# Designs tried in a protein design run: designed miniproteins, single chains, continued (5). Part 61

Each design is a single chain, and the fold is of that chain. pLDDT is the mean over its residues in the fold that is shown.

## One batch from the design tools (miniprotein)

Design m18238
Fold by ESMFold2-Fast:
Structure m18238 (fold): chain A 107 residues (1-107)
Amino acid sequence: MEALREEIAAAANEVVRLGRAAGLSGEQIAAALARVTELVRAGAPPEEAAEAGVRLLEAGAALSPEQRAAIRRALLALAEGIARSYEARGTTAPQPAAAGAPPALQP
């Protein structure tokens, strides 16, 4: 959990840094991070979540192609980290472990 949390924090911090450099407000950046988190939690693929986040930021400010690409990469890394974190928490094993208690067949 901690390593994934650190990766998520690093990716989120990179989005904040890049967004602020692009002239985006803290509220706009926070809204994009929240949107990405909500979409990943809802089961959206990381690429779709990252795209939604970039689109939110782009609606708030004119991004250069380089800034847009850098922000998208950071949002994708964030979305992937969140998805992996939820996968680890979900413990979805493909095994249907129905406890086979032996029936007490008494003679």
Scores: mean pLDDT 76

Design m18239
Fold by ESMFold2-Fast:
Structure m18239 (fold): chain A 85 residues (1-85)
Amino acid sequence: MSEEEIEERKKQADELEKRLREHGDRMVASMRAAGFPDEVIEAFRKRVEEISKEARQKILEGKDPEEVYQEALERLDREGVRLAL
């Protein structure tokens, strides 16, 4: 892989990580509005960070950014539902 290809993948990974964090922030805002305990919100924030880092790594490994993004969104949605129960 060339330096140019590595730089482009890093850019794609940065953009995707930003999109996932913004989505996670919106979910956190919804959880706060719904009256979730601080411990549940902090647990969810930790999961957002973990999922975002895993998604970043998958992009760097050559996975399709949109497929990685959709998979990560589904994981965040499942975690939000799990914690809400």
Scores: mean pLDDT 80

Design m18240
Fold by ESMFold2-Fast:
Structure m18240 (fold): chain A 94 residues (1-94)
Amino acid sequence: SEKQKELIKKAEELKKKAKEKIKQTSQRYADAMARQKRGEDVSEEIQELEKKLSLLQKALEEANKAIEYAKKGDIEKAEEYLKKAEKYLKEAEK
């Protein structure tokens, strides 16, 4: 149960971080879309923000799976999904 608690805590912290970054990136995306409507060439910025939002959403989904498996006592699956969540979050930060 101690290992389960640690994995749940790590996954919840990662989920919180991903949600914060989704909010931040969504605001940047909205700003970029507004600038594009005004005739600015921000197509590359928009594509990069869309990619980041996709990766952050995947990080959130994998973190939720890590919590699910940890609650079920499946430590191996919980660790696997937590690692996937960490990978997506790191890729989103590039």
Scores: mean pLDDT 89

Design m18241
Fold by ESMFold2-Fast:
Structure m18241 (fold): chain A 96 residues (1-96)
Amino acid sequence: MNELLREIAILEAEFTVLSSEADFALKHLSDEEAIKTLEENIETLEENLKRLKEILEELKKLKAPQEVLDYIEKLIKRVEEKIKELKKTLEELKKK
């Protein structure tokens, strides 16, 4: 259990960094560089989302406290919403 909780903390930190990098690229880089950054970050976020869902199911099997499960479900939702946002922005940038 403790190893899974540590992995969640690392994935949440990575989500924060990748979100900040995407926002920086959109504000300060060329459209071409922003597209590349968003494509790479979306791919990593989708892999991290898959891993978060796997960890959630494993924690359910381990009968983790409901508060822990709720926290991870909220994190999963935040990651899904960010992926959707970035994909929409990427599509708009490519149509220019």
Scores: mean pLDDT 88

Design m18242
Fold by ESMFold2-Fast:
Structure m18242 (fold): chain A 76 residues (1-76)
Amino acid sequence: MSEKIARIIGLILDAIGAALEGPQHREEAVRSLKEAADLAKEYNDLDALNMIRKVAEKFGLEEAKKYIDEKIEELK
């Protein structure tokens, strides 16, 4: 796995871990997904952005989902 993909996956796992710990960790989960989305956009990785979006959707992280949707729109 490339270094860039490993970093994105690490942030996704951090977000999932935070979301699973409960509502009080929601802000941490949102922050990790936004960071993952920024890296995916920097790498022009639309597949990674779609994966991050799916995580945000599954855990009901609307703020993160909106942010990710904006990054996807910018990549076309």
Scores: mean pLDDT 81

Design m18243
Fold by ESMFold2-Fast:
Structure m18243 (fold): chain A 78 residues (1-78)
Amino acid sequence: MLSEEELLKRLAELGKRLTELAHKALERKDEEVLEMVRRAAGLLIEAARYLLQGDFEKARELLEEAEKLIKEAEKKLE
């Protein structure tokens, strides 16, 4: 289980990657990647909500799901 500080760091890192990915997807007009960005953004928002509620296990699961989706989207733009 990740600590609160580690989960916050992961959330920040994934948020940065999501922003970079969104910028690239908009430039390329890649509708598939834009939908993946939208889904990942939703997961990060939910993860932040669970972190604020002290549910670190659920936050970790959501961050892992978001990271997987972000990695898949990044690969599609290569």
Scores: mean pLDDT 84

Design m18244
Fold by ESMFold2-Fast:
Structure m18244 (fold): chain A 109 residues (1-109)
Amino acid sequence: DIYKKIIEKVEELARLTDNPILELIVAVARVTGDYETAAEIAYKLLKPLIEIAKGYRESTDPEEQARLRAELRAKIRELNPFSKRELTDEQLDQAVELLIEIEKLYKEK
């Protein structure tokens, strides 16, 4: 089930970013068994982050990469302004990979 795979990647992203909204989406999917609706909600919520992650991956300019990295951090913080957790560059690169994987799975359905 491709929707379950999407929710597994959303759960990894939730843990990495300490994001209670993403954790809630994962919990609702598991309790209801409605992975399709949960995946659609998660994809819609994450679409702006996915677009930044794709731009970051495609960029070969260090200044552009730094700008997109800062934008991604800002958008992650915007999803949970109560978190005191600041992602390392390595954690941010992991978030980029997860966002790209989520889009690939969503496009394969």
Scores: mean pLDDT 84

Design m18245
Fold by ESMFold2-Fast:
Structure m18245 (fold): chain A 76 residues (1-76)
Amino acid sequence: LTPEEILERAREYAERLREAGLAAGVPEAVARRAAEAVVRAAELYAEGREDEAQAVADAAQPDFRAVMEAIAAARA
């Protein structure tokens, strides 16, 4: 994947994640932080800053977990 392709796929995933989270009742601030972290990590990865990209992803894990748990609960 080129840096451009990585960033575009990350934006698509972030939009989907935000939509699904909001539909599942996640607070907008949590869904937004999770989506923004996806894009930020992809930007850093595209710049070759992989350790910083991983740190952003790790820091966002609580927000990602909240979104994923809400989506799973809404589908149960």
Scores: mean pLDDT 82

Design m18246
Fold by ESMFold2-Fast:
Structure m18246 (fold): chain A 55 residues (1-55)
Amino acid sequence: MSEKERLVAELEELLARSTNPGVRTILGIALAEARAGRASPEELRAGLEKAKELE
């Protein structure tokens, strides 16, 4: 699996488990950008870290 695919999988897993509206919003935006092909691996990592900080 590529770095980008791994990060997307981690974001999807967190979104599935999270009940925090702020975390869900951040993860949703990051995943939407990734699916549109606009997110770099660095942007996905930043979104994942931000979501973890808010948990």
Scores: mean pLDDT 78

Design m18247
Fold by ESMFold2-Fast:
Order: C-alpha cells, then sequence, then structure tokens
Structure m18247 (fold): chain A 92 residues (1-92)
C-alpha cells in the first residue's frame, strides 16, 4: 500500500470513528516512512498510532518501539531509550 493510500484509509477510519483501524494504518504509515528514511514523519505517524492504541498495551508498545527506532536512526539515543522503557512498562 502506498503512502497516499494509507493517508486516505486513515482519513476514512478517523471520520468513521474506527480508532483501532486508524491506528493500524498509522502504524503501517510509520513503518513506510522508516523504510524511506523519513524519520521525523515516522515518529509523527507512530505517535498518532500510540494515542489510538491506548486501550491495547501490545499495540501501544509496538508504536513506542517504532518511535524509538526512528530516534535511534536520528542519533538521539537518549530519546530512543526513553521510548523503549515506556514500551516495556506498558507490558508489565
Amino acid sequence: MSIEELEERIREAEKEGRRREAGEYLFELGKKYLSQKKYEEAIEAFERAYELFKDDPKKAADALRGIAVAYDYLGKEEKALEYLEKAEELLK
């Protein structure tokens, strides 16, 4: 799925109140941005996914790990560790 297709699916899911589906598309968008080395855009997508996954600790932790990976690629190791610790805390 292209970034444009993901953005369309996200808009439709958000308009219909399908929060979980919107979060899943945002997570895929974040992964797509990571593959394109667009790390700041990846962080924004994963942060939005995290907010929509508040009721799902496993998916929320996956989104936080995505943020950590992007910060690691940006050379922000302290930020990466912070988000990894938040992800681990959700699964305790």
Scores: mean pLDDT 88

Design m18248
Fold by ESMFold2-Fast:
Structure m18248 (fold): chain A 60 residues (1-60)
Amino acid sequence: SKEEEAIKEAVKRLRAGENPGKVKKELEEKGFGDEVFKKAIEIDIEEGIKLLEEAVKKSF
């Protein structure tokens, strides 16, 4: 769906280090609600936690 595509793109942009406020604003300008942005943030956090766990295992 359009929302799933928007979520994936937002996650990719957040992971690339783009400002979250900028990503949110551009999603709103494209007509997407705050739910799309919230899902993107949730996915980005989950991916970050997974990467951190892997990094900790490799650091010790």
Scores: mean pLDDT 79

Design m18249
Fold by ESMFold2-Fast:
Structure m18249 (fold): chain A 66 residues (1-66)
Amino acid sequence: ALDARVAALLARLDALAAEARAQGDETSAKRVEQLKAALEASRGTPAEGLVADIAERELAEIEAQL
């Protein structure tokens, strides 16, 4: 469940970073890359679920701004 959720979030973050770059929004692309790095770094740690929740919320905010 968590592994599948994190994999889906990483794929969505990759797609969103590409979309932000396509629109010339380097600030949003960088923010998405930072979220992806944080989520990847959290894998297998006690913080993984919390970081996934934060990434999902921030992903939705960035999507709404694009």
Scores: mean pLDDT 82

Design m18251
Fold by ESMFold2-Fast:
Structure m18251 (fold): chain A 80 residues (1-80)
Amino acid sequence: AEAEAHLARGKELLAQGRYDEAIAEYGRALALDPDYAEAWFNLGRALAAQGRLDDAEGAYKLALQLDPEYEEARRALEAL
């Protein structure tokens, strides 16, 4: 689906250090599916990579609220 394509593109951009573009792609995924826990988690990763730690915390917490068993989001939040 379209939301998954934006998530995948965001992950590629994040791996390249293209944080603003990764954030934009995750934003597009979330515009299509606001309950997309994996997109919130990866948005948090991009925000943390930019040093936007308070914004990253919010994104990780929202990923965990949507999926309480999301171990990767829990670990990322604990690492902040």
Scores: mean pLDDT 90

Design m18252
Fold by ESMFold2-Fast:
Structure m18252 (fold): chain A 82 residues (1-82)
Amino acid sequence: SMQQNQLYSIGVMVDTYANQYFSSDQYNVITGQINQAYNTSDTDFNNASQIMMGVFQMMSQSDDPTVQQIGQNHIDQINAIN
């Protein structure tokens, strides 16, 4: 669906940022949550979006201003389409 394609696009973007700005351990946690959101989106897009929101909230709490800003921007974007 269009919603699933949008979630996939967001997940690819987050995966790229996580790979660039997080440790390997943090990256593995984030990619695990992204995969959980994908598996959920086939039956419950709203729940999948909430799982993905958790990733952005974790990013927004980062001590790195760049990571914090990326997380906050995506939180704002999801809230705008909700």
Scores: mean pLDDT 71

Design m18253
Fold by ESMFold2-Fast:
Structure m18253 (fold): chain A 98 residues (1-98)
Amino acid sequence: RMELRQELYEIVTKYLKGEMSEEEAKERLKELGVSEAEAERLLKAIREYKEGLEKLKEEMKKSSDRETVIKLTAEALRLIGELEDLLLEVVRRRLARE
């Protein structure tokens, strides 16, 4: 369980940092027993998370309004939560495989 979580964390972290290509991430996820469809869905969610964070970062730079900053922070937390839920689902499916 720790080994699977550690490997998944490494793949996600390196992909987010741009240190790993989509093709490399898919191959490593396959080695962990993640299906091609699950890997593609996970990588898509990671990309959407990264794009969402960059958009929020741009908006925060343009606003000193406290209410806007709170709203953008809540949106960033929502994106993190969605990614965490997806990662947990992938781990759950691998632990419950067949």
Scores: mean pLDDT 71

Design m18254
Fold by ESMFold2-Fast:
Structure m18254 (fold): chain A 79 residues (1-79)
Amino acid sequence: SLQEKINEQAEKIANKLEEAKKKIEEGNLEEARKALEEAEKAKEELVELLREAGKEELAEKFREFVDKQIEELKKKLEE
Protein backbone atom coordinates (compact mmCIF):
# COMPACT_ATOMS: atom_id res chain seq x y z
CA SER A 1 0.00 0.00 0.00
CA LEU A 2 0.99 3.65 -0.30
CA GLN A 3 1.07 3.98 3.50
CA GLU A 4 3.39 0.95 3.78
CA LYS A 5 5.77 2.53 1.23
CA ILE A 6 5.69 5.83 3.16
CA ASN A 7 6.48 4.02 6.43
CA GLU A 8 9.32 2.03 4.80
CA GLN A 9 11.00 5.18 3.43
CA ALA A 10 10.56 7.03 6.74
CA GLU A 11 12.20 4.12 8.62
CA LYS A 12 15.01 3.98 6.03
CA ILE A 13 15.72 7.71 6.47
CA ALA A 14 15.83 7.37 10.28
CA ASN A 15 18.10 4.30 10.06
CA LYS A 16 20.50 5.90 7.56
CA LEU A 17 20.77 9.12 9.59
CA GLU A 18 21.55 7.04 12.70
CA GLU A 19 24.10 4.99 10.72
CA ALA A 20 25.77 8.18 9.43
CA LYS A 21 26.00 9.58 12.99
CA LYS A 22 27.55 6.32 14.24
CA LYS A 23 30.05 6.19 11.35
CA ILE A 24 31.07 9.81 12.01
CA GLU A 25 31.66 8.95 15.70
CA GLU A 26 33.79 5.95 14.58
CA GLY A 27 35.81 8.15 12.19
CA ASN A 28 34.55 6.13 9.20
CA LEU A 29 33.85 9.15 7.00
CA GLU A 30 33.46 7.19 3.73
CA GLU A 31 30.69 4.99 5.18
CA ALA A 32 29.11 8.07 6.78
CA ARG A 33 28.92 9.77 3.36
CA LYS A 34 27.34 6.66 1.82
CA ALA A 35 24.71 6.54 4.57
CA LEU A 36 23.90 10.24 4.00
CA GLU A 37 23.55 9.64 0.24
CA GLU A 38 21.11 6.79 0.94
CA ALA A 39 19.18 9.04 3.36
CA GLU A 40 18.92 11.71 0.64
CA LYS A 41 17.60 9.15 -1.86
CA ALA A 42 15.03 7.82 0.64
CA LYS A 43 14.00 11.43 1.41
CA GLU A 44 13.28 12.05 -2.29
CA GLU A 45 11.19 8.86 -2.45
CA LEU A 46 9.26 9.81 0.71
CA VAL A 47 8.54 13.33 -0.58
CA GLU A 48 7.09 11.92 -3.82
CA LEU A 49 5.01 9.33 -1.90
CA LEU A 50 3.61 12.04 0.39
CA ARG A 51 2.69 14.12 -2.68
CA GLU A 52 0.93 11.08 -4.19
CA ALA A 53 -1.01 10.78 -0.91
CA GLY A 54 -2.14 14.44 -1.28
CA LYS A 55 0.04 15.57 1.64
CA GLU A 56 1.91 18.37 -0.17
CA GLU A 57 2.44 20.58 2.93
CA LEU A 58 3.69 17.59 4.96
CA ALA A 59 6.04 16.64 2.08
CA GLU A 60 7.59 20.15 2.12
CA LYS A 61 7.98 20.24 5.92
CA PHE A 62 9.48 16.73 6.01
CA ARG A 63 11.94 17.57 3.21
CA GLU A 64 13.09 20.65 5.18
CA PHE A 65 13.41 18.61 8.39
CA VAL A 66 15.49 15.83 6.79
CA ASP A 67 17.63 18.33 4.82
CA LYS A 68 18.47 20.07 8.12
CA GLN A 69 19.51 16.74 9.71
CA ILE A 70 21.67 15.82 6.70
CA GLU A 71 23.29 19.30 6.67
CA GLU A 72 24.13 19.11 10.40
CA LEU A 73 25.76 15.68 9.90
CA LYS A 74 27.68 16.91 6.82
CA LYS A 75 29.13 19.73 8.96
CA LYS A 76 30.43 17.10 11.42
CA LEU A 77 32.16 15.33 8.49
CA GLU A 78 34.21 18.52 7.95
CA GLU A 79 35.64 18.35 11.50
Scores: mean pLDDT 85

Design m18255
Fold by ESMFold2-Fast:
Structure m18255 (fold): chain A 80 residues (1-80)
Amino acid sequence: IEEEKKKLDKEFKKKLDDLRKKLKKQGVPQDVIDKELERKEVILKTAAALLYIGKAIDLELKGGPEEEIEKYLELAKSYA
């Protein structure tokens, strides 16, 4: 579960770094790059929050382990 967060955070960093590099290469002004990166980060974090809340809800409905439900809720909150 914590490994999922680490993997996702690495993917987010890579996506943001790749986007930054691409926009720099295209000659986009730094202020525009910063705004695009902020927007992308919000989208990625929102998607992660929805993913984890969905997992928590699924486990809750199945009467799954309380510890895992709590972990997914904490992960969702960390991205929201």
Scores: mean pLDDT 81

Design m18256
Fold by ESMFold2-Fast:
Structure m18256 (fold): chain A 57 residues (1-57)
Amino acid sequence: LEEELRELEEQAAKLEDPEKQAEVLQLIQQARFALEVERDEEKAKELLEQARKLLEE
């Protein structure tokens, strides 16, 4: 999960659309919060999948 978070952050930084970049980064930050503070791995995984889907568009 930490490795996946780092990779998605790198990919988001390369996005040319600032609105999409902000949305993806928000999902990644929510996933970090879920993983590190709430310790909810399932929620973190769901948020990362949402970010990944946005990156595919």
Scores: mean pLDDT 78

Design m18258
Fold by ESMFold2-Fast:
Structure m18258 (fold): chain A 80 residues (1-80)
Amino acid sequence: MEEELEKAKKEAEELKEKGKKSTPEEARRLYREAGGILGEAILKYGLAKGEPSSTVIDRVVEVHEEMEREEREAIEELKK
């Protein structure tokens, strides 16, 4: 379970790194994919640990908010 979360984090990081070196449109797609992969892994990990669904959902929301912020920063950098 923790191994799956770590794998998802690594995969998300690789997608983000690729996004930083692509076009603004491709970066948007890659960051959204990274957020989806990481969010899904966090959801599964939290449920497997028996955490309350509200706590797990809050954590997934935080991940997506962080990913949206990083996406915005990457797109701004690519437009320079």
Scores: mean pLDDT 82

Design m18259
Fold by ESMFold2-Fast:
Structure m18259 (fold): chain A 58 residues (1-58)
Amino acid sequence: SLQAQIDALAAEYNKKVDEAIKEGKEKGLSREEVFKRITEIHDEYRAKLAALEAQAKA
């Protein structure tokens, strides 16, 4: 179902954000670098969500 795909996408987003924060701590990345990585992950999530919603209307 569309809802299951949205839920899976949200779970993937949360996992990637957690991994970015963890990697930032392990590698000693700046707050700015971690924020940039999270922003990129968020942008990818929003694009994939919009694509799923567009497919549901087609």
Scores: mean pLDDT 84

Design m18260
Fold by ESMFold2-Fast:
Structure m18260 (fold): chain A 72 residues (1-72)
Amino acid sequence: SMERARELLERGEAALELALRAEKEGAPQDVVDDLYQIARMYFEAALTLAERLGDEELARRAREGLERVERL
C-alpha cells in the first residue's frame, strides 16, 4: 500500500538521522555503520514498494535516502 511505502520511507529517514547523531556524538564506527545499514534496508524496501505502486515521488525520495547513506 502507499501508506506502507510512506511508513518505510519515514523509518529510513529516522534511522539515518539516528546514524548521523551517533556519528556526531563519537559512537564507535561499527555502531554507526550498523545504523546506516538499517537506514539502507528501509530505503530499499520503500523504493521497491514505491516503484511497484508507481509512486514516482516516493521512489525519488527513497533513492535520495539511499544516495545519502552510500556517500557516508
Scores: mean pLDDT 86

Design m18261
Fold by ESMFold2-Fast:
Structure m18261 (fold): chain A 70 residues (1-70)
Amino acid sequence: VEELVQRADTLLDEAMKALENGDIEKAKELIEQLRRIVEQLRAAGDDVAATYVEARIGFLEERLKKKEKE
């Protein structure tokens, strides 16, 4: 569970860097990986960590939508 949270933090950082570099495809792939981690956290009963990652995914998706319109 703690390993999933650490992996999520790494993927969140990588997704932000991909968006900053305009790499939309990579950002989408990383967001999908983060979604899978949320599912794994929910399955493990770690609702607090799952909610944390979901909130960060929402922020990334908002940024991604703005980049896609450019």
Scores: mean pLDDT 79

Design m18262
Fold by ESMFold2-Fast:
Structure m18262 (fold): chain A 62 residues (1-62)
Amino acid sequence: DMEEQIKRAIEEIEKRIEELDLPEEVKEKIRALLEKARKESDIKKQIELIKEAVDLLIEAAS
């Protein structure tokens, strides 16, 4: 089930950002994107929001 996989991906990203030594401002931005993704009913848009969160995480962790 794609929706279950997306939900698990969001949960995994949320868990990882809490464990990473990142600026709080960056964590807040990632959390906001993930919260928006959780509320998004369009799977394609939901995936794009998750991608934005992941891209921000990679940039901040580099």
Scores: mean pLDDT 81

Design m18263
Fold by ESMFold2-Fast:
Formats: structure tokens, C-alpha cells, sequence
Structure m18263 (fold): chain A 56 residues (1-56)
């Protein structure tokens, strides 16, 4: 996994609730781009949940 993506997913997990954490665990099995990870970091929690659901 790209180190930038790995760090972004860890950062998101720190403040994640149970629903977002479960989605992040599933997303970690996919190879996402650093650009996608950067977009997720700029979203609020509700937007992150909705966006990740479109990627799975």
C-alpha cells in the first residue's frame, strides 16, 4: 500500500465512529490512489461515509 494512503487511512480512523471505522477497514483492502485519500481527508464524516460507499 502507498505510504501516503496508509497514513491518511490511519488519520481518518483516529476520529472515526463505528460505521466509518468498518468502512475504512473494507477500503484498506482496496488499492486506492493518494489523490482519493487526500479527497477523503478534506471531507466531513457524513461525506466520507457516502463517498467510501461509492468506492466499495
Amino acid sequence: MDPVVERALKELAVTADEELLALLERLAKNQISPATARRLLRMDREEQIAFIRTLL
Scores: mean pLDDT 77

Design m18264
Fold by ESMFold2-Fast:
Structure m18264 (fold): chain A 71 residues (1-71)
Amino acid sequence: MDFEKLIEELEKLIEKNPNNSSLWADLGAVYQRNKDFEKAIEAYEKALEIGYNPVAELNLNAAKRGQILFK
């Protein structure tokens, strides 16, 4: 999986639709899969700032735990 290309594609979609909570949550999920927990947390927090997103909330809690366990 090319995480750099996937991140670039998601960032382009976010530039067009910055208020789409689901795109920010997807970006967070990609960072989390790449074990970049700090960036994943930032993306999920942005998703929650835009609107209620229960998937982003659950994944944010998982990413925060990952940051603690793998540092």
Scores: mean pLDDT 78

Design m18265
Fold by ESMFold2-Fast:
Structure m18265 (fold): chain A 65 residues (1-65)
Amino acid sequence: MLTEEERDELARRLAEKLSPLVTAGHRAAGVSDAPRTVTVEQARQAIDDAELAGNLDALRRLAES
């Protein structure tokens, strides 16, 4: 289980890594041409969802790679 401190750290890392990728991916897919920033709050939601789905380890790998 993630501590509050670990969740914050993981959320910050995910937000930093995913923001440019989400923007590029959405534009390439034709979904939106607007820049998209993954916020720490959105990253926390993703962590909670991944924990419930049992794939938190995959998110940790993504954030730390």
Scores: mean pLDDT 68

Design m18266
Fold by ESMFold2-Fast:
Structure m18266 (fold): chain A 71 residues (1-71)
Amino acid sequence: ISPRELAVLRTLAREGPLTASELARLLGVSQSTVRATLARLYEKGLVAREPGDPSLYRLTEAGRAALAAAE
């Protein structure tokens, strides 16, 4: 797992469900960078869309396990 992927997972674990724009602001990176990272994490099953609000990304159980293993 890359340092950027780990930073996204850690932020979602601390702050709860966030939009790509909120993640970009908190991490100090562009929205395009965050979207590319989120796409990779989504493909790996480490993040998912919030069922009630598809603009929000949330950490999955697999994502929590990956974060714990990296820390």
Scores: mean pLDDT 83

Design m18267
Fold by ESMFold2-Fast:
Parts: structure tokens; sequence; C-alpha cells
Structure m18267 (fold): chain A 62 residues (1-62)
């Protein structure tokens, strides 16, 4: 099923204590680790086009 932006942000926040998973997620999405960290902290909005990509990447990591 598709996750909402809020559900994805909550899932990303669960990764804030795992820098290795943050790095792998960044590699899968083709973004910087700092971008993933900023999404986790809510410093920048998650673009709608990344919602599906993040869900797919999370499924690959788990």
Amino acid sequence: RKLTILEIQEKLQSLKNDPELQRKLAELLGVSVSTVTKWINGEIAIPVEYVDKIQEALNKLF
C-alpha cells in the first residue's frame, strides 16, 4: 500500500538513531545523507515525487 507523507516522515524519524540505514537510504534515493537527515528533522518538506521512492527504498532496507 502507499504511505502518506506524514507516515513516511514518521518512519524516517524511526531511523534517526541509525546512521548506516540513513546512508543506505540516501544512496537508494540518489540524495545526500544531509537531505535524509533534514527530512527526519522536518527541516525541509518531502517532495511528493519522493514519497513512492522512499517507500520503495524502505521496503528494500527491511
Scores: mean pLDDT 76

Design m18268
Fold by ESMFold2-Fast:
Parts: structure tokens; sequence; C-alpha cells
Structure m18268 (fold): chain A 82 residues (1-82)
């Protein structure tokens, strides 16, 4: 998978995490679930912005490493929020 594809996938993960957080807040979900979704959204956003910056600087290998780590971290947080 290319850095571009990983960045696009992370943007969708961020949008998913935000949508799930909004739904959890509206439904009065347990605080732990709300916090997990908030951390997932924040992790996705930071990973996305860091990878985009590194790609623009020509550091594509480092951008790939950052986005792949963020993807693993976000996936784990979203799984725990189920």
Amino acid sequence: MSVEELIERMRRRYEEALARLRAALAAGAPLERQLLLFVAATTAFVGLKSAEKLKKEGKEEKAKEVIEKAERDVAALLARAE
C-alpha cells in the first residue's frame, strides 16, 4: 500500500472515530468508551497530519512508518471501544 493510500485510509479512520464519538456522546455511552473514541480520533488526526508533513518534505519512508504505527494504534483503540 502506498503512502498516499495509507494517508487517505487514515483520513477515513479519523472521520469514523469522530462520527462514533458524536454518536456515543448523544447516546450517553459509558465514559470509558467516549474517552477511547476521543483518543482514537486524536491519534488518527496527529498521525494523518504528521504523515502529510513528512510526505511534503520528501521523507516518504518515515511518513509510511508514522502512518502505519498510527493505523495500528487507532485500530486497537477502536476495537476496545466496541
Scores: mean pLDDT 86

Design m18269
Fold by ESMFold2-Fast:
Structure m18269 (fold): chain A 110 residues (1-110)
Amino acid sequence: SLIEKGREYSYQGDYEKAIDYYQKAIEENPNSADAWINLAGAYSQQGDYEKAIEYLKKAIEINPNNANAWVGLGEVYSQQGDKEKAIEYYNKALEINPNNQLARLGLNQV
């Protein structure tokens, strides 16, 4: 899939190509929360936290029960030093999925 190709480039550190494939995935299916989450992750890796937050919020609009989108917001706000927002969003992820390991790990590190 286009998302899998984007992830392969992201694992190689080629975030420009990863973004291109995630954008193509969104063009084919604008309602793919996973495509928006992966796009946000690539922008976060480039240090573009404003775009990362924008695209994570888009994923939440599409599926507010996608715990990984809330984890993504927690991670971005944690990286920016906004501990209060990071805690809020990690807790939101845990309300949706109490077994979310990334949200639990994030809360312990903020």
Scores: mean pLDDT 90

Design m18270
Fold by ESMFold2-Fast:
Structure m18270 (fold): chain A 51 residues (1-51)
Amino acid sequence: QGYYAIIKDKATGKQVIEPKLFPSPQNASGYAKQYVEENEGKYTYEIVAKE
């Protein structure tokens, strides 16, 4: 089990980079939030559970 952090461009909704897998939703969310903040809020993120 795990969680994908998916980074998307706000304007197009398309993935910016390959989804990154984390062991917990907290780790995935932390990574995604940091990535968005480091890139001046140009992106949005989504956390998806791995089945």
Scores: mean pLDDT 78

Design m18271
Fold by ESMFold2-Fast:
Structure m18271 (fold): chain A 86 residues (1-86)
Amino acid sequence: VAVVIGLVLIIIGIVVILLGLANIYLANSNLPPEGALGALRTALGHLQQAVMNALGLSSPYARLYFSGGILLLGVILIVLGVLIAV
């Protein structure tokens, strides 16, 4: 049973890391606001601004901090999943 919980956490961690990498990728592309990727970039931008505003942060590096936080969270989830699965 613990192995199943560990595997679920690993899968969630991978998804979180992919989301963080997608945010970095979209941040470096000059995509128009049209289309699925443009919509995702806009949604991630709004979420980033909401989180930074809630924390009282107004850094020009806000996107980097947000993406770094997501990537760190994903790594933590994978490590916890591996530890639980072992």
Scores: mean pLDDT 69

Design m18272
Fold by ESMFold2-Fast:
Structure m18272 (fold): chain A 79 residues (1-79)
Amino acid sequence: VDIVAVADNLEEMGKLYFQQKRYELAARLYEEAGKLYEKAGDFEKAAQAYENAGESYRKMKEFEKAEELYKKAKELREK
């Protein structure tokens, strides 16, 4: 019901898949959590979720996508 609760669940799932080295699935879950946190106005949690997605892409050697997500996280923290 609460959009933040849904985002929290997605972030926890992303963390579990990251620990299992399932980085593509982790990245998708973290990005979705970040979008939901943005919609809720929780820019600090959104930034954290996007940083975790960026780290997931970095583990996959998708460095350009990782850089884009780190930049987005920084911009959200400057709000």
Scores: mean pLDDT 87

Design m18273
Fold by ESMFold2-Fast:
Structure m18273 (fold): chain A 62 residues (1-62)
Amino acid sequence: MSEEEFDLEVEYALAVMQAYIAKKEGNLEEASEWYRKAAEIARQLGDVETAKRLEEEAEKLK
């Protein structure tokens, strides 16, 4: 794998983790933003299905 792909995978994991933390703390707007960021990274990694699910989660939170 390329170093670029590895960096994106790390950023993805951090974004998802931040979304879960924000959601648990009741910061729904921040959680929604992190889910959207994770979705963008998932698209860059070629995982369109995961990106779609993360965008749906973001929309539920607003």
Scores: mean pLDDT 80

